# Ledger of designs, part 36: designed miniproteins, single chains, continued (5)

Each design is a single chain, and the fold is of that chain. pLDDT is the mean over its residues in the fold that is shown.

## One batch from the design tools (miniprotein)

Design m17220
Fold by ESMFold2-Fast:
Order: sequence, then C-alpha cells, then structure tokens
Structure m17220 (fold): chain A 79 residues (1-79)
Amino acid sequence: TPEYREGLELLNRRRYEEAAEAFERAIEVDPTLLRAYELLAYALIQAGRYEEAAEVLRRMAELDPDDEGARRAAEKLAA
C-alpha cells in the first residue's frame, strides 16, 4: 500500500512518529498486513512509546496465533 511505503521512507529518515502514523494508516487499509504491525511497533519503540508498541504487538499476535515471537515481545513490553 502507498501508506506502507511512506512509512518505510520515514523510518529510513528516522522520522519515527510520522512513520508510526503512516503504518497506522496502512493497517487501516489492510488489517492483515503483519509487516506493518511489526514496523509500527519498531517505530513506536524508537519514539519511546513503549506501551503503545506493546498494544500493537499484542494485536499482531491475535492475527497470527502461531507467531510465538510476537506474543512474547508484547508480554515483555507490557510488563
């Protein structure tokens, strides 16, 4: 999606808050795009927004219950 590409460009420029907004838009367009959730969580962590990153990773784990890494990462950040 165009929003996903915009997020990648912003992330590459270390514009983490704007990258997070772009990835949130990408998720609104395609809620099953797991890669957008991963990159949104990364951007939020880089921006110091750890609680929001934990919520994103938790939602990602709901989409793919077999993704043990995402589930564990969400639990770790939420602690």
Scores: mean pLDDT 78

Design m17221
Fold by ESMFold2-Fast:
Order: sequence, then structure tokens, then C-alpha cells
Structure m17221 (fold): chain A 113 residues (1-113)
Amino acid sequence: SLLAEARAALDAGDLARALALLAELIDDPNASEEELREATELARRIAEAALAALPVAPEERERIRREAEREAREAVEKYNKEEPVSKEKQEAIFALALAVRLGEERLRLEAEA
């Protein structure tokens, strides 16, 4: 399953593959509410790990967190305008968008170091 493959990719440290597999699962119109809840939890873990790994002071980390959450909310709103989706799918889209944005910010800051 995509969820099992995403967990395996995360355990192997392949965050890009884990996020791509979660995106594929969340974009599947046949994904169950249970699969969406598990995808949300996995994406949230990835997001929290990326946030904690940011090489910045606590004040800047909170600024980045708020900005990433704003962008994630905009992603959910954009998706809902195109096609109304379940609460579980909205939560999964939010968590995935947050994980992607925080991961990108971590890579950007590491490249500037």
C-alpha cells in the first residue's frame, strides 16, 4: 500500500519519497478516512521533525511555523474551491502542505549555512 511504502521511505530517511507517496495517497479519490487519518499523522510527524531541525533561533522558528501554517491553510482553501472534500482530506492536505513547506525551508537554510 502507499501508506506502508511511505512509512518504509520515512524509516529509511527518504523524506522526498515519503512526501511524494503521501501526496499520491491523499490525491486518490478512493482513499479511506482511516488511510487519510494515518497519512495526516505521518505528515504531521515529518513537519514537526523538519521544524525542530531548522538551524534558527526560537523567534525565527515561530515566524517560519506561522508562515508555513498560513500557506498550508491557503492550499486547503484552494483545493476546496475547486472540489469540496471531506474534513479528513482537508486535514491531510494541510498536514502534507505544512510538511513540504517546512522541509523546503530547512533545505534552503542549510544551503545558506
Scores: mean pLDDT 85

Design m17222
Fold by ESMFold2-Fast:
Structure m17222 (fold): chain A 58 residues (1-58)
Amino acid sequence: MTITEVVETERGKAVATFEVSANGVTLTDVWVSEGARGTGLAAEAVEKGLEKAVAALP
């Protein structure tokens, strides 16, 4: 199962993608728009996405 967390602000967008399986949660991709780099938006997307991915574990 794939969980994608998107965080979007006026400065840009960050996307964190996780694969959820019986073996656990894996962070597979992190993307941040150029204008949002260095703002912590990627970290926010990863943290929120990880919480959702853990909640989606079987």
Scores: mean pLDDT 79

Design m17223
Fold by ESMFold2-Fast:
Structure m17223 (fold): chain A 85 residues (1-85)
Amino acid sequence: IDVKKLRRLLYYAIVMGDVEKVKELLELIKENADQVDENGVPLSELLNTGENFSPLGKTALQLAEETGNEEIIELLLEYGADPNL
């Protein structure tokens, strides 16, 4: 699995409000939770890491909150995003 590509795709899916793509990518992350990215961070931690995810270091959940897409926010929380970050 290409973690850099997956991270980029998730970022764009959230920004564009593509609920189906976000769900697809979250399932892929869940299935590959033990895989590590180029910085040694496991995919299970991807949703709770802002560094290298977005240009401003925002987490996936923070980005979804800024776009106001409730369905994407709910999906991210279901897949382990921490609302207290």
Scores: mean pLDDT 74

Design m17224
Fold by ESMFold2-Fast:
Structure m17224 (fold): chain A 71 residues (1-71)
Amino acid sequence: SMSAQQQQDNQDARDLFNQGLADLNRYIAANQVSPAGRSLAQQQQMIAAINAQLQAIDNGQVITSGTVINL
């Protein structure tokens, strides 16, 4: 079972990952390198990694507070 804090941390991570997906999809659609200098291929790999993390959250994984991503 998750504490209320762990549930909040999971929701915060989910929101962060969904925002990251939206940003990466915008850069790819614009044929643009990301702010961190990731190529289109690297951005596609990052989308796959973020989707795997979202799936883990959906499967009940507890995410550590302070999750960050560099786009």
Scores: mean pLDDT 81

Design m17225
Fold by ESMFold2-Fast:
Formats: C-alpha cells, sequence, structure tokens
Structure m17225 (fold): chain A 90 residues (1-90)
C-alpha cells in the first residue's frame, strides 16, 4: 500500500531528523505518518497495515536518542497496535 510505504518512510525520516536535532520537523513527519497510517487502516488489510506501522515506530523508538521523539514513537506504536486489535474484533 502506498499509504503504508509513506507512513514507514516518514517514521524513518523523522528518526533521522530528530537525531540531527531537528525535532520540530521530525514531529511534523510523525503527524504525516499517522495520517497515512489512518488511511491504510481503512482498507481490507487495515489491521495488518497498522501492525506494520506500529512495528516500524517501535523499531525507530529503539534507535532514537531523543527522549521526546522516543516517547512520541512509542505512543504512535501503542495507538496503532490498539487500533489494529479493534479492527480485528470487528
Amino acid sequence: SEHVDLALENIERARELANQGNVVEALKLLGEAERHAELAGKTPEGAEALREVARKAREAAERTKNPVMQRNLLSLARYFEERAEELERE
């Protein structure tokens, strides 16, 4: 899915920018990643797509040194893990 690919790309780019000290731009890219993930979640493969985005966010959190970015990535991962579980119950 194009939306999954864009969400994953934006998460990785956000991690890179945060490691360079550009936290403001990194947080904007996480917002774009969240938007793309929400759109991917509306497809028949939505639960699988959201789990993939959550996994990428958790991996990025492990590889970030910025505490604000780490917290935001972990929150994003938990949010989409919960959303995927909700979709699997429907």
Scores: mean pLDDT 87

Design m17226
Fold by ESMFold2-Fast:
Structure m17226 (fold): chain A 98 residues (1-98)
Amino acid sequence: MAQQRQLDIDVHYALAMIALAVAKQVASPEALPILDEAGETVEKIHQAALAGDVETAREYAEKARELLDKAVEIDPSLEPAANAVRRQLDGILAVAEA
């Protein structure tokens, strides 16, 4: 059902943003701007997924993963939070592609 699809996308988006918020609380100052850009990119994934634009959602998901990789290179303590965000991005795409 369309409403269930939207709810599932919104839940994965909310969990990704929670993981990013937790990451920002513990991140080094050098990683913060990259996490901010990752958050903006996740918002774009969310909007594209809700619109049914799977190709745009995938492009932004690739960018978000690259930003998360850069943040972890700067601050390795962010790896668990980055992995949590990556799982939620995979969830958004799986729902959007169904």
Scores: mean pLDDT 87

Design m17227
Fold by ESMFold2-Fast:
Structure m17227 (fold): chain A 101 residues (1-101)
Amino acid sequence: SAAEREQLIAELKTEAELLAETRGIDVSGLSDEEKIELYVSILAEERKENGLLPEGVDPSDNRQFLLALAKEFGIEVPPDASDLEIAILIEKALRDELRAQ
């Protein structure tokens, strides 16, 4: 639903802002979508640093990273989905897993 989409974007935005704060990055001038794009980039870099990046994935390519992460979580990604839409699907899957529902 639209309400669920807005909630997931808000959750991603909050996580993005918290991660940026821990890294000393000022995101106050960024849009919600730009904050989420930055968040994805930081997660890809952290996975690379820890040897957890999927094989063949370029950590500077947010779409490659998101598609690989979606595959890890068994998420069916529509072929026309934007990077933001893929990030929302992953957030929903992680939320549902953490809730043990």
Scores: mean pLDDT 80

Design m17228
Fold by ESMFold2-Fast:
Structure m17228 (fold): chain A 93 residues (1-93)
Amino acid sequence: MEELEREVEELAKKVEEFEEEVKRNASKIYENKDYYIKKAEELEKELERLREKVLNSPEPSEELLKKLEESLEKLKKVKELVELAVRLAEEQL
């Protein structure tokens, strides 16, 4: 019962930590672009996997689905920031 809730909470925390890391290291994103791109893709896949797991449970939790949706939306914005940072750096080089 608590296993899905724990997985969702841990993944939400990872997304928040990734957002903070990207914001703090905005000037260095281009140097580590492969790392940030791969990390964003991995987190997106994990969020989609957990969403399917929740949806396929006998009693899907609307709260958990909402938290996963909020985390996906946050990750999408972070991914856009990474892509923008890479593009701006490439235009300056």
Scores: mean pLDDT 81

Design m17229
Fold by ESMFold2-Fast:
Structure m17229 (fold): chain A 56 residues (1-56)
Amino acid sequence: KDLVGEARREVEARTDLRPEHRAILLRFVEGQLRSPNFTGKVPIAEIVAALARLFR
């Protein structure tokens, strides 16, 4: 799926995060994309950046 592929690319680009944190981050982003309440109001990069702040 394109959105999941974009999420994966954005998470992999976050070399500032530990590999284990990237795995958790990808799970969180995928959870957001699977939510029936996801409206696409924010870009995938913004979602990844916001959630990544939880690991810093």
Scores: mean pLDDT 73

Design m17230
Fold by ESMFold2-Fast:
Parts: structure tokens; C-alpha cells; sequence
Structure m17230 (fold): chain A 64 residues (1-64)
């Protein structure tokens, strides 16, 4: 019942959580792969919303 945008936002959170204890390079590779999938699947507007959501989550992780 989730929209593709909602699924992408949830997946972004899971990618960050699963890579929390990973190296910087592994995290960057996972995020790049995720964003490539988003670019192929979502509209430009939805891609921007996913990117903004991801940036907010990364900012919170930096504060930990």
C-alpha cells in the first residue's frame, strides 16, 4: 500500500541503518547504488524529495 516515494524513503533509512558501522567507502557505494535505482524509478520531483530526506538523515547521524 506504500507509494514508490514512500518505499524509497523507507529504503534510504534502511540503507543508512545497515551501513552505520560500515566504512565510509562502503556507505558511499551503497548510497550511490540506491540513488541510481531511485533515478531510474522515480520522477525528478520525487528524486529531489528522496535526496532531501537522505540529507536530513545524514545530518542527524553526524550529530550522534
Amino acid sequence: SMSPLEQAKEKAEKVLLSTRDSSRDERQAALRKFMNEVQETLSDEDQNEVQAHLERLLSRLEAE
Scores: mean pLDDT 80

Design m17231
Fold by ESMFold2-Fast:
Structure m17231 (fold): chain A 93 residues (1-93)
Amino acid sequence: SDLEKLIEELKKLAENADKESIESLIETIMEIRKLKEEDREAAEAFLIQVLSEILGIEEKEAEEILKRAKEGDEEAREILSEAAKKLVESLES
């Protein structure tokens, strides 16, 4: 199930938001949306939009958080982990 795959990856991100879990989530979004590698930016844009909505922040701020989390910023990773927890709760309700 596409939804079950998405929830599994979000739970991994919620437990430990590192570069591997972020990239794994993006790959899962690409699979679900049947995107090719050349369209990876579309999967990242979708994730940024979702983060913007769940956190109640601007898309540009969500993009910066995602970028910093990939680069190893611990505060950005904590924000991303909390966003993933909220999104899992929303999808499982």
Scores: mean pLDDT 84

Design m17232
Fold by ESMFold2-Fast:
Structure m17232 (fold): chain A 76 residues (1-76)
Amino acid sequence: DDDQLQQMLDQSQQQLSDNVKKSLIEKGIDEKTAQKAADAIYQGGVDAGAKSIKDKKDSKLVKEIGLKSTEEQPTP
């Protein structure tokens, strides 16, 4: 069931990126920066999202929110 596994992985990555984007916007990060971080998270996970941000403070916030979102995600 490669298709099912791929669908589950895509869904998990999409949920993580969506949650991080919402949390970043709630923290006062602009929508363009939040979207860029979310796109990077979708492609390469939380570390990729943090690396996509040049500002060290915002990069740290992306990593913290991403890790928190992963911990709060119910395991199927």
Scores: mean pLDDT 73

Design m17233
Fold by ESMFold2-Fast:
Structure m17233 (fold): chain A 64 residues (1-64)
Amino acid sequence: VDQETLDRDVAVALAEISAAVAKLMPNKEEAIKFLERQAKRFEEMGYPDAAAILKEEIEKIKKE
C-alpha cells in the first residue's frame, strides 16, 4: 500500500470525525464555522475528498 493512499484515507477519516463532532454541537452557526475551517485546511493540504465531506455536511446543516 502506498503512502499517498494511506494519507488520503486518514484525511477522509478525520473529516468524518469532524462532521460527527459538528452534529453534537448545540449551535448551528458555530458548527458551520468549525466545518468551514476544517474544509479550508484539508483543501490547503491537498485533500479535496476530505474537504468535500465537510462541505456536504455544511450544506446539510444549513438546510435545517
Scores: mean pLDDT 78

Design m17234
Fold by ESMFold2-Fast:
Structure m17234 (fold): chain A 98 residues (1-98)
Amino acid sequence: KPPLPKHIDLVVVVQPGSPLREIMLRAARAAAEEIPLPVSISVREVASPANTNPYVDIYVDGEFVTTVAVNLFDPSTQDEEVLRRRILEALREILERS
């Protein structure tokens, strides 16, 4: 099996002024606290077309691995606990493959 990754980066990608920024940051921080590895969390504000879904990009040792997207047309995906769980599931899958 490959060695465990050294560092995980969670990048919260939102439009400027997005009301979901704080919810996504709290969800990402809560998921990161359950992982026994260094996890950094950052925000990238990107000017995108109206109704572009915000997302969390996951990088492992500087390489892009996966994206966890929020659906602006599905309120269930905008819930902090649902998003925390989805990010945590993605992180656990990455660790299981390592």
Scores: mean pLDDT 80

Design m17235
Fold by ESMFold2-Fast:
Structure m17235 (fold): chain A 84 residues (1-84)
Amino acid sequence: SAAEVRAALDEALAELDAALANPEDLTPRQRLLAEIARELLERARGELDVPLEELLRRLGAEVLARAARALGDEELARRIEELA
């Protein structure tokens, strides 16, 4: 459901915020990818008229999942891909 997708996006954003809380532990590439993923996920969450699952497809779930993998978070990457 849309509510489940929204809850998963909220969880993913919280995980990205936690990773970004210690930026010195991230490479410059990982930090940039995490910031991009966070911005795109916040944008997806803000849309009211489009199903979040379709929006994730349109925003490029592959790019978002690759950003999560760059952070070393395979579970987050899999969750993003499953929502697409």
Scores: mean pLDDT 65

Design m17236
Fold by ESMFold2-Fast:
Structure m17236 (fold): chain A 92 residues (1-92)
Amino acid sequence: SKAEEFFERILKLLDQLVKRAREQGNDKLALEVEIERGILLISYGIAKMINDEEFLLKQLAKVAERGVELARELGDEELAEELEEIREEIEE
C-alpha cells in the first residue's frame, strides 16, 4: 500500500538522520530521532492491529514533520527536504 511505502521511506530517512547526528557527536539529537523512530514503529503496529490506514497516514505525517524539525536542527537540509516532500505527499 502507499502508506507502507511512506512508512519505509520515513524509517530509512530517520535511520540516516540518527547516523549523521552521531557522526557529528550530537548524542541528544540522535536520541530524539530514535524516540521518533520508536513512535513510528509503535504507531505502525497499532494501525495494523486496528486496520486503520487513516490513523497510520496521520501518524506518518506527524513523525515526518518532527523529522524535518530535527534534520534542520542538525543542519541537514537534504534530509529535511526529503522528509518534507513525504509529508506533503501524505497530505494529498
Scores: mean pLDDT 88

Design m17237
Fold by ESMFold2-Fast:
Structure m17237 (fold): chain A 76 residues (1-76)
Amino acid sequence: SLIGEGLRYASEAVSAAMRGDTEKAKEYMEKAREIREELLEFAKKAEEAGAKGVAEIYRGVARTIDGMLKIAEEEM
């Protein structure tokens, strides 16, 4: 799932940053950002369709990815 992939890439970015693998961290951060953008687009479409609960789930995951990416940036 996109949710699972986004969280996995964000987690991999944090792990890479923490071990000093800046190149790998940047690669995973880019992948996580791409999925985050897709999740926000899905949230917008879900909200437009009246599925507000689904939209909140996608936005919540996007916020979690953002938090993890900030941790990765701090470790680089």
Scores: mean pLDDT 89

Design m17238
Fold by ESMFold2-Fast:
Order: C-alpha cells, then structure tokens, then sequence
Structure m17238 (fold): chain A 82 residues (1-82)
C-alpha cells in the first residue's frame, strides 16, 4: 500500500536526519543503510517526486531538511572516498 511505503520513507529520512544531528560514525553507517533502502524503495515503487510526496514529507523536511542534507553529503563523501 502507498501509505505504508510513505511511512517507511519517512522513517528512513528520520534515521538519516538523526545521523546529521548526532554526528557519530555509527549514525553515519545507519544513514548509509537507510539511504540505500530509500533508493531501493524508490526504484521498486517508482515513487515520483510530486506534490503528494511533498505534502506527506513536508513537515519532516521543514524540521529536519538541513540535517538530512548534511547526513546525505557525508554519506556521499564516504562513498567517494571508499
């Protein structure tokens, strides 16, 4: 069901945001796994970035968007260095 997929996406984004806030190696490893699962869900369910996704995720992105962006940048840098 679409709602269950969006709930999972939200939970994964919350986990990534936590890594941006806590700034520990263990949190970054969890963020990397969460990002991989998020990509797999996006591919499996062909989730478009549209107004419905934005409305569902908007409160989380407004509150935690900077932390999520920071964690994703750190994950990308780790992958580029590995």
Amino acid sequence: ERDAVYERVKKLLEEIAEAGENNTPEALERAEKAWQELLELSETYELPYDEEVEEYLKPLLEEKGEAIEKALKAVRERRAAA
Scores: mean pLDDT 68

Design m17239
Fold by ESMFold2-Fast:
Structure m17239 (fold): chain A 93 residues (1-93)
Amino acid sequence: AEKYFEEGKKHLAKGEEAFKAGNLDEAKAHYEEAIAHYEKAYELEPSAEIYLNLGDAYENLGDVYERQGNREEAFEYYSKGGMAYILAGLMRV
């Protein structure tokens, strides 16, 4: 579980740096890898922290699609991110 979560965080950080550099394709690839790793981490051990990081990855993917002019896909990923944040909040009790 921990290894998948750590790898997901590394990909999220790499995606953010690529996004700042304007390399949208590279940012997208890293955010997709982060999501895949977080999903595996969640399957092994569900936690609020994993949902928070999933939310960040989905929101960042939304930003990529928005910059590319794909507003429909941007909205879809922003919605997934928002849902992940809500689920993380519910797990904090």
Scores: mean pLDDT 85

Design m17240
Fold by ESMFold2-Fast:
Structure m17240 (fold): chain A 68 residues (1-68)
Amino acid sequence: MELSEEEREKEIERLEKVRENLLKAGLTKAAQMVDEIIEKIRKGELTKEELEEEKERVQRLAVQEVLA
């Protein structure tokens, strides 16, 4: 199911905060992935299910970036 306009705005705000926290931690690849997710949300190309999958990918990438 597609995100409503209100849900998109709230998710973008949350993801922008996540991105800033990732950058502060030096996790630049994970932060870049968050930027790509924000762009997909703005374009309406992301379902609620896909958004949850993308959030999990960001977390996995951040863990990998720390371990590398």
Scores: mean pLDDT 80

Design m17241
Fold by ESMFold2-Fast:
Structure m17241 (fold): chain A 61 residues (1-61)
Amino acid sequence: VDENEVALGIALIDVGVARIMARKGQREEAIAFLERSIEKYKDNPEATAVLREELERLRAE
């Protein structure tokens, strides 16, 4: 099993969780959650890329 593929899969789930938080009006909590996820997967470029993309999207709203 590729550790990077597993990390990317979990990162995509984290993006989904953050989207749900933001839709509930918990935008600040969603941003903090994504920042923690980025730190957790900082050594995985693909995982951090998808997490950062969602973080930037939420900050732009």
Scores: mean pLDDT 81

Design m17242
Fold by ESMFold2-Fast:
Structure m17242 (fold): chain A 78 residues (1-78)
Amino acid sequence: SAELEEWRRIAKYSKDPDERARALYYVAMNDPSLEVRLIALKELAESEASEEVKREYLEQLARNDPDPRVRELARKLL
């Protein structure tokens, strides 16, 4: 969708660490490709957002992502 493409662009190019983290979270939750979701999750954990913001997104992914592989990786990154 156009919305998903916009979030992918923000995740890749944004210089705002909070906007980038939000975009990576959105991609990790919603991308149709498992590979892309796992990459977004790893990039979120390594992003420049504060540890508090990253923890909140990782906890949400660990609890709510429909794919157990994404949930497991999010738990390991916490």
Scores: mean pLDDT 86

Design m17243
Fold by ESMFold2-Fast:
Structure m17243 (fold): chain A 79 residues (1-79)
Amino acid sequence: SSQEDNLVSIQLEASSGLFDMQSYILKQLGEDDAAEELRKLAEQARKIAQDTSLSVAEKQAKLDEINKQATAILKKVNA
């Protein structure tokens, strides 16, 4: 529904903002590669949020995969 589409798009935009903030912090710490990977995930999340051709289920699946990738990037930095 329109309400569910709005919610998943808001979640994608929120994830994008979080990844932009994390990318900025990592860049200040000299973790340039991890910062760039998170910046790219932020851009990808924004594009998915704005894509009117995708269903709610497709947006949710892409959000879940993006969050998994972000977790993997952050784990590498902390290893």
Scores: mean pLDDT 87

Design m17244
Fold by ESMFold2-Fast:
Structure m17244 (fold): chain A 107 residues (1-107)
Amino acid sequence: RTLDVIRELRAQGKRVALLAAEPSPEELELADAVIDGKTGKVIKGDLSKADVVVIDNPAAIGSSQGHKGVEPGVSLARDWTEQFRAQGKETLVVSPHPEARAAGDRG
């Protein structure tokens, strides 16, 4: 789970930013910074202080085409990843387990 990845990185002394389309309340509380994967907007914290960015389910990021009041940019996950690399930040991608993908999509 993305939450376990955030916990492990924080245990290593790293400040963690989360990029997710629908972060859980626990992920929102645990991450030092959070970016809304649907809008690309920072909704918590200061990205300049983050050491690592966790990208939760990149297939869901920028996939909010047709969302009311939101026009997602194509490749939001890629755009953010390139911005973070330009700032010298580490990026880590967390994807659904292959078995979960075979069992069917949960949204």
Scores: mean pLDDT 67

Design m17245
Fold by ESMFold2-Fast:
Structure m17245 (fold): chain A 65 residues (1-65)
Amino acid sequence: SLAKSTGTLLGRVARDAGWTELVPEMYELGYKYGAGLETADDEEATRLSAELQRKIDELRRRAER
């Protein structure tokens, strides 16, 4: 499913970046994003993309502090 694919991708990104403690949280974030995209129209997809970017930036700042 798209949810599993996006979850796996974000979990891998976190692992490769050395954010080992955030891997489950990044997986869950990607899973929710992918699941949302399966029922989203173009406007909702744009909103979900912006929310995902914001949350990734928040987690990155937390990992790098």
Scores: mean pLDDT 83

Design m17246
Fold by ESMFold2-Fast:
Structure m17246 (fold): chain A 62 residues (1-62)
Amino acid sequence: GVEYTNKAAEFAEKGDSEMAYRAALEAKRSGNEDGAAQPATSAAAAGKAVGDMRAYKAGLES
């Protein structure tokens, strides 16, 4: 839930896209978001981390 979303934002801010992406996936998997009101920066960072991780994986295969 919120804990994993916050971790994703933290890792994204540190430039750790892989860890941020994993944390974002766990946040989504939990599905029990007891605290939908998350900081805008947290939501934005999580979204960016997912995008960056997807691009990173595509690059690795190239």
Scores: mean pLDDT 58

Design m17247
Fold by ESMFold2-Fast:
Formats: sequence, C-alpha cells, structure tokens
Structure m17247 (fold): chain A 68 residues (1-68)
Amino acid sequence: GKVTVTIIGDRDAFTSDGTILKKGESISFPASTAVISFSEDGKTITVTDTATGRQLVASADDVEITVT
C-alpha cells in the first residue's frame, strides 16, 4: 500500500531532502512506514517515512491525500 500526497494549492511543498513539489505534482510513501501528522491547529500536515526519516511538510489546505 502507498500514501500519495498531491499538491492542489498554489504554494510549493518541500521534502526534508530538498525536493520541491508544485501544484499538480505528487509524492508517494510506503503505507507501512508512513506517518501522517497534523499541527495542533490542523493547518500544517507532515508526512514522515519512518524507514528513511524523509518528511513532507505542507499546508493542509494545499494537499490531497490518497491511501491505496
């Protein structure tokens, strides 16, 4: 299974390894190691791959998440 994050807003999203994701772009994480976290106000989403330590941080309004 995979957790796929698609950027739907106009703000760029960034991964901890320096990848920039623009509107219409997507990134996938293994569902077995992906952890999805929201900030206390629900405005920021962080997706962490616990196997690699790689993180994606984005505004929650700017992303669509699909779990397959």
Scores: mean pLDDT 84

Design m17248
Fold by ESMFold2-Fast:
Structure m17248 (fold): chain A 77 residues (1-77)
Amino acid sequence: SELLEKAKKVQEQKDKLTAEYDARFQELRDKADRALAEGDYELARDYYMEAAYVEGQKKSAEDKYDEEIKKLLEEYK
């Protein structure tokens, strides 16, 4: 089914994008932990806040992809 194939592609796009966000989150967290260890509390806080923002972006993207998948599956007959 064309709709089922489209749903699969949306899932693959979701998986790829969430992996990219996870990599960015880990990078920011590592930078935050390093800044904290070096006594730069302001820089550490900025990186932790950016990491939290990235997690929020990931959640928003996941919700949009899940909505697209749901719509495609609801149109499947």
Scores: mean pLDDT 86

Design m17249
Fold by ESMFold2-Fast:
Structure m17249 (fold): chain A 99 residues (1-99)
Amino acid sequence: SLREEALRRIEERHRYLEEHRDDPALREELAALAAEVEAVARERGLPAEQRAAMAALSLYLGVAPEEAARIITEDPELYELYLEVLREFGEKLEEEKKK
C-alpha cells in the first residue's frame, strides 16, 4: 500500500541520516534543503506549521520542496496520509528510546 511504502521510505531515510550524521556532504545537502524549503514557503506565504510539514516531507519522504508545498495546499488526502505515517514513525522512535 502507499502507506506501507511511505513508512518504509521514512525508516530507510532516517537510518541513512543517522549513519551519515557526521558527514560534511550530508550536512551541506540538509542546509541546502532547509534553504529551499524556506524560499518556497516564503514565496507561497505558508505559515510556520506548514513550513515544518514541508521540511518533514522533503527530509523523510524525499519529495522536492515545491512538490511538498503542492501536497500540503492541493492534495489533502495525500497530506493526511503522510502526516499519519510520520506520526506513527515518531511514536515508534519514542518507544524504542525508552528501552
Scores: mean pLDDT 82

Design m17250
Fold by ESMFold2-Fast:
Structure m17250 (fold): chain A 93 residues (1-93)
Amino acid sequence: MEVEKLKKEAEELLKQLEEEVKRALQAMKNGDLDAAQAAVDRARELYRQVEEIARQLEKLGHKEEAQRFLLEAGILVGLAGIYLGVTKLITSK
């Protein structure tokens, strides 16, 4: 019951995070570094919310599910951050 609510919330946050990553990539393609940075910043905030839900899931004994959500969110944020960093480096050079 509580576990199902936390899982649903985490899934919703992951969808929002994926949308922000897509926005960041699209902004980078358009050369809009300000929009890309804003999208990555929003994705990082969504990741923090996933971390809080994962912590609650771990306390309830659902460590595997918590780790899965953290891994998925971490990969999405990490890739967006790397792409933004590379894009900034290229445009600065």
Scores: mean pLDDT 83

Design m17251
Fold by ESMFold2-Fast:
Structure m17251 (fold): chain A 63 residues (1-63)
Amino acid sequence: SEARLEALQREVAELANQLDAFVEPEGIRAYLEAQGLSNDEAIKRLEDMIARLRELLAKREAG
């Protein structure tokens, strides 16, 4: 859904900002649109990004 897509874009931006990467939700949306992904494909991509960012953040906290 559109609401889920927007929520995931915000979460990616928030996690990336915690890793000192300055990204905005609108930039993430533009990137996904440029890739020609459907909303379902974009959601899967964002969920993968969130999982990877959370792993990186946890490793930074542990190290």
Scores: mean pLDDT 79

Design m17252
Fold by ESMFold2-Fast:
Structure m17252 (fold): chain A 74 residues (1-74)
Amino acid sequence: ADAVAALQQALAALLRDVRTHGLSQDQLAARLAAIAASSPPDVAARLRAIQGQDRDTAVREVEALARELGDALD
């Protein structure tokens, strides 16, 4: 539970920074790499796949993952 909650908080913080500071694709990819490095292997693989996408697609995929994790906590 704690690992899922921590991951959800990290993704929520990333999405907040994207919305408030307008992170570039490179900045978004770097943040996703950092989160992936501290994530379980299955989640890390998904985050690495998201890094390979364009910025708008990556943001959408992060939002979808954050929603999935939120639903899993409830």
Scores: mean pLDDT 79

Design m17253
Fold by ESMFold2-Fast:
Structure m17253 (fold): chain A 67 residues (1-67)
Amino acid sequence: SQSLLQQAQQLIDQALQAIENQDIDTAQQLLDQARQIASQLPPSEKTRIDMDISGLESMIDLQKKQQ
């Protein structure tokens, strides 16, 4: 689970970088991958990853609405 958690965190970090570069398609793909890994994590670890994913999804929504 720790290895999967680290993989999910890396995908989230990469998704944030994609959002910063305005590459929304790449960010969505990375978040989808992180979500698949999160489904395999214990509930406490899944909650942490789900919160990060929700934050980045909000950033994507804001970026789409602003431009």
Scores: mean pLDDT 86

Design m17254
Fold by ESMFold2-Fast:
Structure m17254 (fold): chain A 85 residues (1-85)
Amino acid sequence: NLRERVREKGLELVKEAGLPTDLPEKVFIFVGAVHLDLSDETLREKLGFDEQEIATVRHLQRAFREGRTTVEQIVRAAESVVSQN
């Protein structure tokens, strides 16, 4: 199950960063998606992401790979996106 694998990856990264884990499932899926090499089609069709969420994932993925953001900042961005839906 792709959704479960993405969620588990997000949870792993949140735990490794020492952050609280009492977060909505979609936050873990968002964090996992930032760290995995998933296509826009996969994010849209398999994980239910909209175009704004996909654009945010790509922005944060680039920033994280370049060392310009942290797991905590990705979690905060994910919470903001989830609260809009």
Scores: mean pLDDT 85

